Designed miniproteins, single chains, continued (3). Designs and how they scored, part 73

Each design is a single chain, and the fold is of that chain. pLDDT is the mean over its residues in the fold that is shown.

## One batch from the design tools (miniprotein)

Design m10528
Fold by ESMFold2-Fast:
Structure m10528 (fold): chain A 69 residues (1-69)
Amino acid sequence: SGSQLRREAERELRRLEEALAAGDGVAALRAYQRLMDIVVQMKKAGDTEGADEFRDRAVGLLEEDESRR
């Protein structure tokens, strides 16, 4: 269901945020890849709003991380 995909996306987004804060590039890449897979599933399920939200939030975290280097 759409709610299940959103819960999975929140979990992977949190993992991405934690990995970036820890400087763990391997964990960050894995979390990002899993999150993008979920975003694609949301879009295929018709949850374009959820897909756009989670993609934008992930990009924001990555841009924030890059700005600290």
Scores: mean pLDDT 87

Design m10529
Fold by ESMFold2-Fast:
Structure m10529 (fold): chain A 98 residues (1-98)
Amino acid sequence: MKEFFEEAAKLVKEIRDSLKKAYDALKQGNVEEAIKYLEKALENTRKLLELFERHRAPPSTIAEVRRFQEQVEKALKYAKEGKLDEARKIVEDLLNSL
């Protein structure tokens, strides 16, 4: 159990750090850097989902991580479309949920 919580905590920290860097890039209009950090946040969110599924986390917890993943994907889509203010708002909401 300790190893699971340590791995989950590390992934959450990496997701938070990536989202903070994406937020700053979006505020500066740096689309390429924003996309890079949103893709990294998405990769680590997928790893977190796989970790929770492997450890048979409750369906409600799996659903929360899936909703978080969908929001990261939406922010990435908006950033790729040049909708930086819309992407930034989603990233801010995600950071507030962590």
Scores: mean pLDDT 87

Design m10530
Fold by ESMFold2-Fast:
Structure m10530 (fold): chain A 94 residues (1-94)
Amino acid sequence: MKPLYKPDEKLKALLQRVGVTKDYLTPGEILGALAALVRELGLGNFTDPEKRGVADLSNTELGELLGRDKVDFRDAAGLRAAIEKHTELVKLEE
């Protein structure tokens, strides 16, 4: 079974902005929702092929949550490590 994570109140509030209301999420679902939030807020560069994955999070609640002014959404492992501090592992076994 895939590991399921319960986001804390701060992360859950951000996920709800993009319509994610689940209490338990896979790491991929959380990462996808955060990418969608970046698109909704207009923080990502989607026109430059070399900078497409990079978002400027300065002065945003997402930047405060992740402790970063810029994030590269192509670095999924680094993003997972940042959000893991705001999630609780709930289910590990089938």
Scores: mean pLDDT 68

Design m10531
Fold by ESMFold2-Fast:
Structure m10531 (fold): chain A 79 residues (1-79)
Amino acid sequence: MTIEVRAKFKSDIDRGMGLIVASVFGLATGAKVEITDGEVMEITVTLPDDAPEEDVELARKMVETLGKLAEEFEAKVIE
């Protein structure tokens, strides 16, 4: 399962918080997290098909948190 997020943050502070949220998620779960930081931040999260339900739930919470920090937000789930 791959989750692709694109976010334009409301402020530089919100962008910093977004970077922290994505980085903490990667450290907490061991998931592959790729971040391209720019005016539009691109975050790709790759979870194995057998990922624990708790890691999938943490991924959902990360996506929801990023959406709250963003003025423009899109998220895609790819199997």
Scores: mean pLDDT 81

Design m10532
Fold by ESMFold2-Fast:
Structure m10532 (fold): chain A 74 residues (1-74)
Amino acid sequence: TSQIQQAVERVRAILEKEVGELAPELASAVRTAAVAGVSPDGIADAVRQLLIDAGVPPERAERVARRVRDALTA
């Protein structure tokens, strides 16, 4: 829906600022999960794990995941 699209665009903006080059891939994954009905907490947990797997420090991955969760629930 348009509301999901707006939430995904907020997430994309956060990811572009926080993780740069990883942002397009992660934003695509977030959109796919959101359209499939995965919860905001579930999406945030997946983003955190993907960032850690990509070599982002755990503290940064956790902060980015929290911002993603907030953007999805705004």
Scores: mean pLDDT 82

Design m10533
Fold by ESMFold2-Fast:
Structure m10533 (fold): chain A 81 residues (1-81)
Amino acid sequence: SAEVQEELALLRDILLHETVELLRQRGVPEEEIRALRERVEAAPSPEAALDILREWARRHGDEETLAAVERAERAMAALRA
């Protein structure tokens, strides 16, 4: 439904915002943060956006972002049930 798709997009945007704030606090260069944001925003689906964030988090050893992605995946699955 349209409502489910809007909630999925909102969850993606919340996760992206939280990840960006975490990366800024950790001193990640602004150009890298911009590149990540652009890739997530250009993703064809909320699921693809989560995959981008998960891969970024793995590459940088970011356990906090990985845990946030897992929570978002569970929330998205619940919305589709």
Scores: mean pLDDT 77

Design m10534
Fold by ESMFold2-Fast:
Structure m10534 (fold): chain A 97 residues (1-97)
Amino acid sequence: MKFRITIRADLTPEQVPAALEALQKEAERLKKIYPGIKSIEVSVDPEDPRVFIATIEFKDSLDRESALRLAETAARRLAEVLEALGVPVLSVRVEEL
């Protein structure tokens, strides 16, 4: 199972590298805490530098409802990282791929 998390943030282009690094570190932390996560990758949308995309893949042993709840938890944790950096989060979307 694979989910996409889309986070739109109110940041300047100069803030993007530090924000991306912080999100990537949180993604690694989440993968260590939650063994049901197979992979988690964070990137900037090539069309909009104010948009971060996190792609989470779950192990086949995890059911769909548990995977969705964990994807929503990851989305919240990633948004909290941006807020801790002083970056306002405008929207967060979680969708199954």
Scores: mean pLDDT 87

Design m10535
Fold by ESMFold2-Fast:
Structure m10535 (fold): chain A 70 residues (1-70)
Amino acid sequence: STTEKMAEIVEKAKKGEKLTDEEIEFLVEQARRALELGGLAGFEALVKEFSVIKDEKFLKAMEELRKEYE
């Protein structure tokens, strides 16, 4: 499931393991869907679940999504 896959990626990041581009892309897609369905509130709630992820590509994508909705 989507929830299980997100949890696995978050646990991998917590262990300090490098995330693949496909894993980053998956998380970005989930964040975009949260923004489309729940607005900024839904987006920020989901991004809080990803707070352990320090990947620069991911963080830049999150900033770009915030700007698209402002």
Scores: mean pLDDT 82

Design m10536
Fold by ESMFold2-Fast:
Structure m10536 (fold): chain A 62 residues (1-62)
Amino acid sequence: EEELIRELAEKYGIDPETLAAIVEAARAGDDAAAVRIVLSLPEDKHEPLAKALRELKEKGLL
């Protein structure tokens, strides 16, 4: 789980701690916290992040 988050973070150029925090917030059902973390990232990171989250969902982590 942590390994896949790290691999996807590296693949999409996202900080692994940031990606892990978004996944944790989403799993807790705290959409407001997840959105705040996403908005803390530069706009050019939003598309890579969306791709990383899609892969996490496909792997059953979301």
Scores: mean pLDDT 78

Design m10537
Fold by ESMFold2-Fast:
Structure m10537 (fold): chain A 59 residues (1-59)
Amino acid sequence: MSSEVGAYNPDAEYVEETLESGRIIVTEQYADGTKHITILEFDKETGELVSIKGEKVTP
């Protein structure tokens, strides 16, 4: 994409982990130690997104 429209937060570090269960965990970590964790679950046969969960964690 050629346009950047404020989708990036420079104070946040994005970490993506794929688990053996087929879940993807996206951790958004801020400089103050606050984390926002998003857990994505996909169907193993179709690859379709079946669940999204979000949690906020402070240090």
Scores: mean pLDDT 69

Design m10538
Fold by ESMFold2-Fast:
Structure m10538 (fold): chain A 69 residues (1-69)
Amino acid sequence: MSKKKREEEIKKELEKAREIAGALAEGKDASLQRDRGVPPRDEAQRKETAERILKALEDSIKYEVKKKE
């Protein structure tokens, strides 16, 4: 099976992860629907958390791609 198909799958997963991270950074996560009573978390903390999640996903996917090559 072609490398292109694998890379497309990884690209789609990265895009989804980016969208999720973006939504988290903006505080639009519906499943984490916490009332306005989420004061411990400021915008900077949300952005940092979202970036960490995205980075971990990216690294995991890159590792898988290299291993499957």
Scores: mean pLDDT 61

Design m10539
Fold by ESMFold2-Fast:
Structure m10539 (fold): chain A 89 residues (1-89)
Amino acid sequence: SGEVQAVVRVTLRTDDPEVAERVGRRLEEAARSVPGVLDVGVEVSGRDVYVVITAEDEAALEKAVEAVFEEARSDPAVESVSVLARSPL
C-alpha cells in the first residue's frame, strides 16, 4: 500500500496515428526511466495521448509526471499537456 497513480493527457496538433505512436513511445520511455515507477500505460484517442503512471510513492510519481511534461514540451507536435487525475491505489 502507498502506491499512487496519475493520468497525464497530451494533446497533439494532428490526429496522425504515426505521430501519436511516436509521441506515446517517447512519453512511456520518459516515465519508465524514473526510479520508483512500477507501470506505465499509453492509450491514444484521436489527438489525445493518455499516459497512466503507477509509482511506489508520491515523490516518484511527481518526478515521472515532470519527465512526461518535459518530453512533451520538447516535441513540436504537442499542443498541450495536463494532469487529469491523481489517486492512491
Scores: mean pLDDT 88

Design m10540
Fold by ESMFold2-Fast:
Structure m10540 (fold): chain A 66 residues (1-66)
Amino acid sequence: MDQALQQAYQNSYKGIKIGAQLASKMTPEQKEKAKKLAEQGVPEGRSQVGILKMPEFLKKLEEAKK
């Protein structure tokens, strides 16, 4: 197995987990503002919407755990 890919996966998993925790702590107002900014094409809004997707990514990774 590719140990470098396994290490990269572990690092990415930690980042996604942190992002999911941040997303869970965002208020509804912060989530709505992020979505509005992303709709307007503002890079900061798109980054925040990316964080909002982290809980779903974490769930999928946990379901695929080995």
Scores: mean pLDDT 71

Design m10541
Fold by ESMFold2-Fast:
Structure m10541 (fold): chain A 65 residues (1-65)
Amino acid sequence: GASAARTIGGLMRRETAAGHELSLEQAASAAKGMLESGASEDQARRALLEGGVSEERAEAALRMA
């Protein structure tokens, strides 16, 4: 409902304002760069998580890379 959309919008705005999370596109680009440099998928995932990317977004980024 409208309340759920409002809550999600608020969280997304807070995350963007805090600058603490990479976008899915930025995370995918970072993952691709790591894999092209010879890193394993597990190493790329760990690096994304250490960089503050959520587990769900890290998995999506690796699938896009």
Scores: mean pLDDT 66

Design m10542
Fold by ESMFold2-Fast:
Structure m10542 (fold): chain A 92 residues (1-92)
Amino acid sequence: SERLLELFRKAVEENKELIKENPDDPARNAMMAEASLTLLAMLAFLEGDEETTEVLNEGAQRLQELRDKNASNEEILKVLEDTLRRVEELVA
């Protein structure tokens, strides 16, 4: 519970920082926000259930799809790849 709240706080702060750096690119900012929120949703389910593997795998697949769609944008790709890596570490 406390750990989840701390992760939520950090993700929100990181997201705000990235948006501030790229205020004129709403598509980029939306993708960064989507990645952060997806990670937080998966972490919330992980803490609530004994069997969370399917939820985490669905989230990881979603992030892979977003990564593929944004392969031409290095900044968005980097955020998506880092988020996916964190999800994979939770599933492993």
Scores: mean pLDDT 58

Design m10543
Fold by ESMFold2-Fast:
Structure m10543 (fold): chain A 105 residues (1-105)
Amino acid sequence: SMSKKLKEEEQKKVAEEVARKLRAIGHFQQAILLAKKLLTSNLSDKEKEALRKQILDSVKAALEDLGYSKKEIDEVLKKLKAAKSPQEVLDLIEKLIKEYQEKVK
């Protein structure tokens, strides 16, 4: 029946939303891991540059999964790029995650 199809579509929508949130959590966890590696590892300048790019890519993927606009994503990435130390990068990522968790749990 048409009513059964509407229930199946609603269940699919909920499942897809949960899946997007789980992917976003995974991307944020990867960004934290990479930022801690940037902070604690003896890295060459090329390795630091590659790691910073991977951190930006992971944060971007998380925000895209959460449905943030391109403008909002670009502003977050701009702040991360402007960070003067590895500790500041880690602190910004942890703050972003806490702000998201406070809004959505």
Scores: mean pLDDT 82

Design m10544
Fold by ESMFold2-Fast:
Parts: sequence; structure tokens; C-alpha cells
Structure m10544 (fold): chain A 67 residues (1-67)
Amino acid sequence: MSNVQKMIDDGNKYQKNGDYFSSNVSYGVAIMQMSVMGDRSPDSQRMMDTIQQNSINSYNQYQQSLQ
């Protein structure tokens, strides 16, 4: 969990700094790590949903930065 939290924190930091690519990568790694852990608790599901939404938002911002 602490390693996943660090990746989420890094993703939030990158997004705040306008580094949407690194933000998206960090969120993506956090999602993958949680998926591998196989935790199906409601808290884990809410956390994954939140990270997934943040990842999608960062990806969209990254795509806009390329235009």
C-alpha cells in the first residue's frame, strides 16, 4: 500500500507541475500494482476508481498538450 500511495502522490505532484505524461505513467503504475495485489475490498475499489479517473484526466491533458 505505501508503495502505491507514493505512486499516487508522485502522479498528483507531476499533474500539479504540468507534467501530464509522467503523471499519467505514475497513476497507471499504481493501478497495475493494485490489480496485481488482488485486493477486492470496497476501499480498494474506491481507490482504484479514483486513480483511474485521475489517470484518464492526466491522459486527456497530455493529449491536449500535443495539439
Scores: mean pLDDT 74

Design m10545
Fold by ESMFold2-Fast:
Structure m10545 (fold): chain A 94 residues (1-94)
Amino acid sequence: MKEEIRDFVKEKYNLELSDEDVEKIAELIKALEEEFKGKEVGGTELILKVKELGKELGLSNELLAIALDYYLYKEFGIKIEVSLEELIKFFESL
């Protein structure tokens, strides 16, 4: 998971995350997988849960945006075409 997160972020955003930031994202992804195991999840419910669990784990809005993008790609094959800046602003508005 950590290497897959690192590769995703480098390829999509041309960013190199610290080991600490990669670990925080990995913990959030695991928490989301456990929360939604065997369930269908609505987009609004997913976004609110990312914010809730991510803030509990101490993630910044940038790391929340990255985690949401990676989770959607990994679990659903969804590619978000909105910029990282727009995703960060979205989480700041919540």
Scores: mean pLDDT 80

Design m10546
Fold by ESMFold2-Fast:
Structure m10546 (fold): chain A 103 residues (1-103)
Amino acid sequence: GVRVVAPKELELKLGEEKVLKVEATQMGSDGRVSVSAASVGGVAEAGEPVSAYLKAGETKTFEIKVKATAKGKGILAVVAGSIGDEGSSSNGIGGDGTEVIVK
């Protein structure tokens, strides 16, 4: 699997862009980890998925851009997945959530 830790909360002003810092730990074998965020609630847009190669037990901070599009509260659903180097086995998935508050 992949262990994912996202910030509990991200506060933005309308039209502001910030970086969401997500820690992902490779809990399986060595392989590429991809991290994505999906916005729920219509108050923010998440940037493109990001990826990096992680060794077993390695933790890396991934940066995803987040732009505030409407005032209110929403959620960023953060998901990370990994496939091992040989492509023959999945290292699995992990997830976390960040509350977005736009003032």
Scores: mean pLDDT 84

Design m10547
Fold by ESMFold2-Fast:
Structure m10547 (fold): chain A 93 residues (1-93)
Amino acid sequence: SKEEIEEYIKYIVELIVDVLEKYPNLTDEQIENIAEGAAEELKEKLKLSEESVEEVKKVVIELMKKVREGEISLEEFKEEAFKKLLEIAEKDL
């Protein structure tokens, strides 16, 4: 259901927020590894296409880097990541 998809995306986003809060100075490689893990979990759970998986990874990397550089807050990251990841997942429904 849409509610189950939203709940799972929220869960993944919250895990990333916890990492960003604990580790404010992640390297580019660490960000890429976290984004790859998140994209893989969403692919398996939501049955995303290859194109959607690549888009998820790109979005997560971009938003995590914006938090690291102080361009957006953790709250803004949570809102934007949830919104963008949900839009990507809904294309494959």
Scores: mean pLDDT 87

Design m10548
Fold by ESMFold2-Fast:
Structure m10548 (fold): chain A 80 residues (1-80)
Amino acid sequence: SGQVAQARAAGEAALAAVRAGAPVEEQSNLIGDAAMAGLASPDPAARAAALEGLREALKVSTDPRVRATAERGIAALEAA
């Protein structure tokens, strides 16, 4: 569905920003966008796509503020 594609694209954008060393605010905003895309959809596949992207971003992130934002997003998606 379009919602699954949006959640995946948002997760991929967040991961790309983390890998590129974008400003912390930009990384955190994109992580938040990915979490919101997964939460806004009633489709569990969209939630799974967002969760996958955020878990990958957390694995490569070294900034504690960005890591904390990813952990909150993951927790919200897992609780839904």
Scores: mean pLDDT 87

Design m10549
Fold by ESMFold2-Fast:
Structure m10549 (fold): chain A 71 residues (1-71)
Amino acid sequence: SRDEMKEELLKESDKIAAEVLATAPSSWSDSQIIQKVVSRVVDYADEKNVPKDIQDEVIRETVARLHKEVS
């Protein structure tokens, strides 16, 4: 279902964000970190054929959350 797709993409987005935050060089800006997370989430979502409206919703939520986490 659409709800299951969204939940799975949110879980993967959380994993991707954690990996990027853990491995990003200290020289990277907040915007570079966020851009890397978004790029990886889009690649995963496209591989899984997740509809674009669900991708956009998950990306919006993930970006908002990251802005709070990176100060």
Scores: mean pLDDT 84

Design m10550
Fold by ESMFold2-Fast:
Structure m10550 (fold): chain A 81 residues (1-81)
Amino acid sequence: MSQAEILEAKEEAISKLTPEQRKELLELEKKAVRAYVEGKLEEAEKLLEESFDLIIKSTEDPEIQAALEKLKKETLAKLRK
C-alpha cells in the first residue's frame, strides 16, 4: 500500500466517525501537536497513539485498520528520534 493509499484510508475512516468522535480526534491531535512543540515527546506519542486508536476502532475494514496501524507505527517512529 502506497503513502497516498494509506492517507486515503485514513480520510475514509475519519469520514465514518460521528461528529462527537471527530471533535475528540481533533482535540487529541491539537494536544499532540502542542505537546510536541513543547518538547513533551512522550506525551505527544501517547496522544498520537490515542488519536490513531480512535480511528482504528471506529472502522471494521481490516485493510483500513492495517493501513492505519502502519501509519501509526511510522508516525511514532519519527517522534522517537
Scores: mean pLDDT 77

Design m10551
Fold by ESMFold2-Fast:
Structure m10551 (fold): chain A 70 residues (1-70)
Amino acid sequence: VEELVDKLLEYAKKNPNLSVEEFVKIATELMNKASLEERNALARITQLVLRYVKQGKSLVEALEEARKEL
């Protein structure tokens, strides 16, 4: 679970132009190919990221906050 957040955080850092909409699309595509456990983890991560982005945090900051709650 933590490894999954770390991979997503690395991806976001390497793609500074990545929008929230693009991130949601990527997360959804990963969920469709993932195991049940990975799907549940991705859904929780996505919900946390969207919550923090709505509070004014960047995608990278939102992922770092989500990591702290896992």
Scores: mean pLDDT 77

Design m10552
Fold by ESMFold2-Fast:
Structure m10552 (fold): chain A 54 residues (1-54)
Amino acid sequence: SLISRSVAAALLGDVDAMEQTAQQLKELGYPQSVVDSIEAMAEKLRSGKLKPPA
């Protein structure tokens, strides 16, 4: 699922993949709150406030 792909991207620190997944979820009509949560997590990864597992 797209949510599983987002989780995998977060574990790998792949911010671009997370952003692409958030856009796809938005296009499929998922609630904006779900999209916002994924975008917020991607931003935390980009800014270094959230670290992926080693």
Scores: mean pLDDT 73

Design m10553
Fold by ESMFold2-Fast:
Structure m10553 (fold): chain A 71 residues (1-71)
Amino acid sequence: SMEEIVRRILEEARRRLKSLTIKSESEFNAALQEIVSEAVERAREHGLSDEQIRALAREISKMGWEKLEEL
């Protein structure tokens, strides 16, 4: 289902974000953008709409932003 695909993509992004060692803000931002880009590509391959892809990208970016703010 579409819900299963979205959940799996978000879980993978969350795992990758948790494994990041934050050495600098620029390195973190570069890694976050790579995670977002890979998630967007996967979502597009599975046929998500542009609106769903944008929502997914925003959610991943929010997760990264929240992790950075906790430092």
Scores: mean pLDDT 82

Design m10554
Fold by ESMFold2-Fast:
Structure m10554 (fold): chain A 67 residues (1-67)
Amino acid sequence: SSLSIEAILDRRVELRDGVYVATATVLLRDDGTGETSVVEVVAEGPTREEALRRLEETIARVRETLS
């Protein structure tokens, strides 16, 4: 079965113990069954900007893998 990204929800970033933690909720759909699933993507960085950049890179890699 192939999975596709249906939506990306709730991008958030917070500071925890001196490290920025960026999260996003990714809604996936199985193209064969129509079943949906939800995964949380997490990235960390020394700055808010770096954490968000790494989060977007992780999302891009997920999208490329599903292509």
Scores: mean pLDDT 83

Design m10555
Fold by ESMFold2-Fast:
Structure m10555 (fold): chain A 100 residues (1-100)
Amino acid sequence: SERDEILAELDKIIADLARLAKEEKDPEIQKLLSTMAQLIYAGKQVLLERASIEEMREALERIKEIAERAKKAAQDNDLKGLKEALEELKRLYSEVVQRL
């Protein structure tokens, strides 16, 4: 189903960030990537309980954009960019929790 496809994409993003964190040698970058993976996992639970398919799709697209920027920042050792991506993800999580 469309719902199952969205959930599979979220799980893939969570797994990708968790894997990058595990492979990362810089402890600060590792912590930021792990925190992002955990936050997306928490957000997924809220979406599962309260969101429509349309709301889940909109959240997925925003999460995908943030995750891609975070992955690039980590690859470039751009700690500032990674922190900015995490703050954007925290704002998205707050929006999702408060409105859904």
Scores: mean pLDDT 88

Design m10556
Fold by ESMFold2-Fast:
Structure m10556 (fold): chain A 58 residues (1-58)
Amino acid sequence: MKARLEELLATLEKNKEWFEEQLEKLKKDPSAKQKDIEALEKAIKNTEEQIEVVRKKL
C-alpha cells in the first residue's frame, strides 16, 4: 500500500529534523568532537537522499 511509503516519508522528515536539532546542540557544546558533528551532517545528507528516493516511488 502507498500509505506505508507515506508513513516512511513522514518518519524520515522527522528524523532529519531531529538530526538538525542535535547538530545545533553539538555546535554549542565546547566539548563536542568534530567527528560527531561530521557524523550528524552525514546522517542528514543520507536522510535527504532517502526522502528523495521515497518521493520518487510515490
Scores: mean pLDDT 81

Design m10557
Fold by ESMFold2-Fast:
Structure m10557 (fold): chain A 66 residues (1-66)
Amino acid sequence: MVIKGKEVELTEDNPFYRAIKETGLKPSQFEIVVNVNGVPVVVDPTLTPEEAKKKFGTDDFSVYIY
């Protein structure tokens, strides 16, 4: 995943908010989004990539920065 032009390593068992915290972003400055059947859905950043993949059936996660 690329955030602020930096590649961020997603670990399957590490929550998204912890991985993104490595970039210096605060939780209020970003959202994790996944497309489910063409509909964008906001992902709870306390989920791990493994949990999100099981819940949504996809690993195509995007980060929106505000």
Scores: mean pLDDT 73

Design m10558
Fold by ESMFold2-Fast:
Structure m10558 (fold): chain A 100 residues (1-100)
Amino acid sequence: SMEELLKLLEEARKLVEEAIELIEKNAPREEILKKVGEAALKLSRAYDAAVANNVPEEILEKLSEALGLLFEMPHLSREEQLEALRRVLEILEEVIEMVK
């Protein structure tokens, strides 16, 4: 449902915000990657819900970009992780506004 999609996107956004805070506080890499993994799981479920609800291709492309960035996290430096998470947050905020 569209309501389930919106809820999953809002939960993913919160987890991304928490991951950004962990990086800014110099938390251990393992803790950051665990939070990123939780965000990726929620966003993957949001992508599946978006497909099931026949959302526009533009939204699917944005969600796919965000997922790709989250999956790259284990291979990035802390500075690159912060930049990528900020980009994911921007994408999620745009998609949430498009779905509302």
Scores: mean pLDDT 91

Design m10559
Fold by ESMFold2-Fast:
Structure m10559 (fold): chain A 94 residues (1-94)
Amino acid sequence: SAVERVRAIWREFAAEVRKIGNAAVNAVLDASEARIEAAIAAGASPLEVIALAREGMGDVYAAARAELSAEQQAKLMGLIREASLRLHDIYEEA
């Protein structure tokens, strides 16, 4: 259930990032999601999946710095902060 909670947090984060509508940022998001799903399929622990989700959010933010306006970057930073707090709660319970 911890892995499924991380997957749900990532999917909610990803859905909000996709609403910004930038193709290059979405490509990085899709690559990060593929990495997370491959790890889950391989039997990764909740802590490993959290680490990949955090890495993926960092990769998305790096792409956003190149591709998005300051206003869109601020919105994304808010989404990363919200997702990071939810992931931290799972990490503390693991």
Scores: mean pLDDT 88

Design m10560
Fold by ESMFold2-Fast:
Structure m10560 (fold): chain A 78 residues (1-78)
Amino acid sequence: DEAAEKAFEHMKELLLREVREDPSKAEEALESLTFLLYQQKKLELLKQGASSEELKARAPELEEESRREAEELIRAIL
């Protein structure tokens, strides 16, 4: 839903802004960004009709992909 997508984008922007203003927060922001990206990917799968069993089976892959994306986002602003 558009409201949820806007909320995720806003939270992501806030975290990246905090790191840009204070690089010492990069490690904390990495964990928070990884979690947000993971939740966003789960929401997309749910929209596509994924079952809870399918989400559990794919959780490790989604978490790894989310962490990689979070690392890239933080690296780009440091």
Scores: mean pLDDT 83

Design m10561
Fold by ESMFold2-Fast:
Structure m10561 (fold): chain A 88 residues (1-88)
Amino acid sequence: KEELEKEIEELEKNEAKALADEAVALARELGDEVVVTDITTPSGATLQAVDEEALSEANLPAFEARVAALAAPLYERYKKLKKEYEEA
């Protein structure tokens, strides 16, 4: 099931990018000075990620909770594709 493997890989890449972009936007919304660090994905792409250690202790729990909420739909989509692959 090569097509499902490719779809899972693309979803993992897209999840990393989408989550990184949303995390940066959320950190900016919280009003802290956003420090971004370039990270390299397994595919070799460079993404901007929020340096969570640079966030204030007061805002860190809110940031983490909102990032987790954004990740939940992406994780459910990943689980669905993985389950379809495992039904082989």
Scores: mean pLDDT 61

Design m10562
Fold by ESMFold2-Fast:
Structure m10562 (fold): chain A 82 residues (1-82)
Amino acid sequence: GLALFNSLSPLEQRVLLALYLAGRPLSARELAEMLGVSQATVSRALDALVARGLVERRRVGRTTLYSLSELGRAALEEALKA
């Protein structure tokens, strides 16, 4: 949990925290606005997090939404308790 979270970049850590605090699926645009970065920057972080199984990607019509996986939630909750 904690070791996995600490292996992430600062932006990847902030993406996980934003998804956790929102408690709902978010688009790359919404995450970019919340974090003050470009959509291209957040999309690269999301791609890395999806590849690691920490974030789930779902397409709903023309919109791609992102949410925490069970692994991502567990990693964040361990980091918040430490």
Scores: mean pLDDT 86

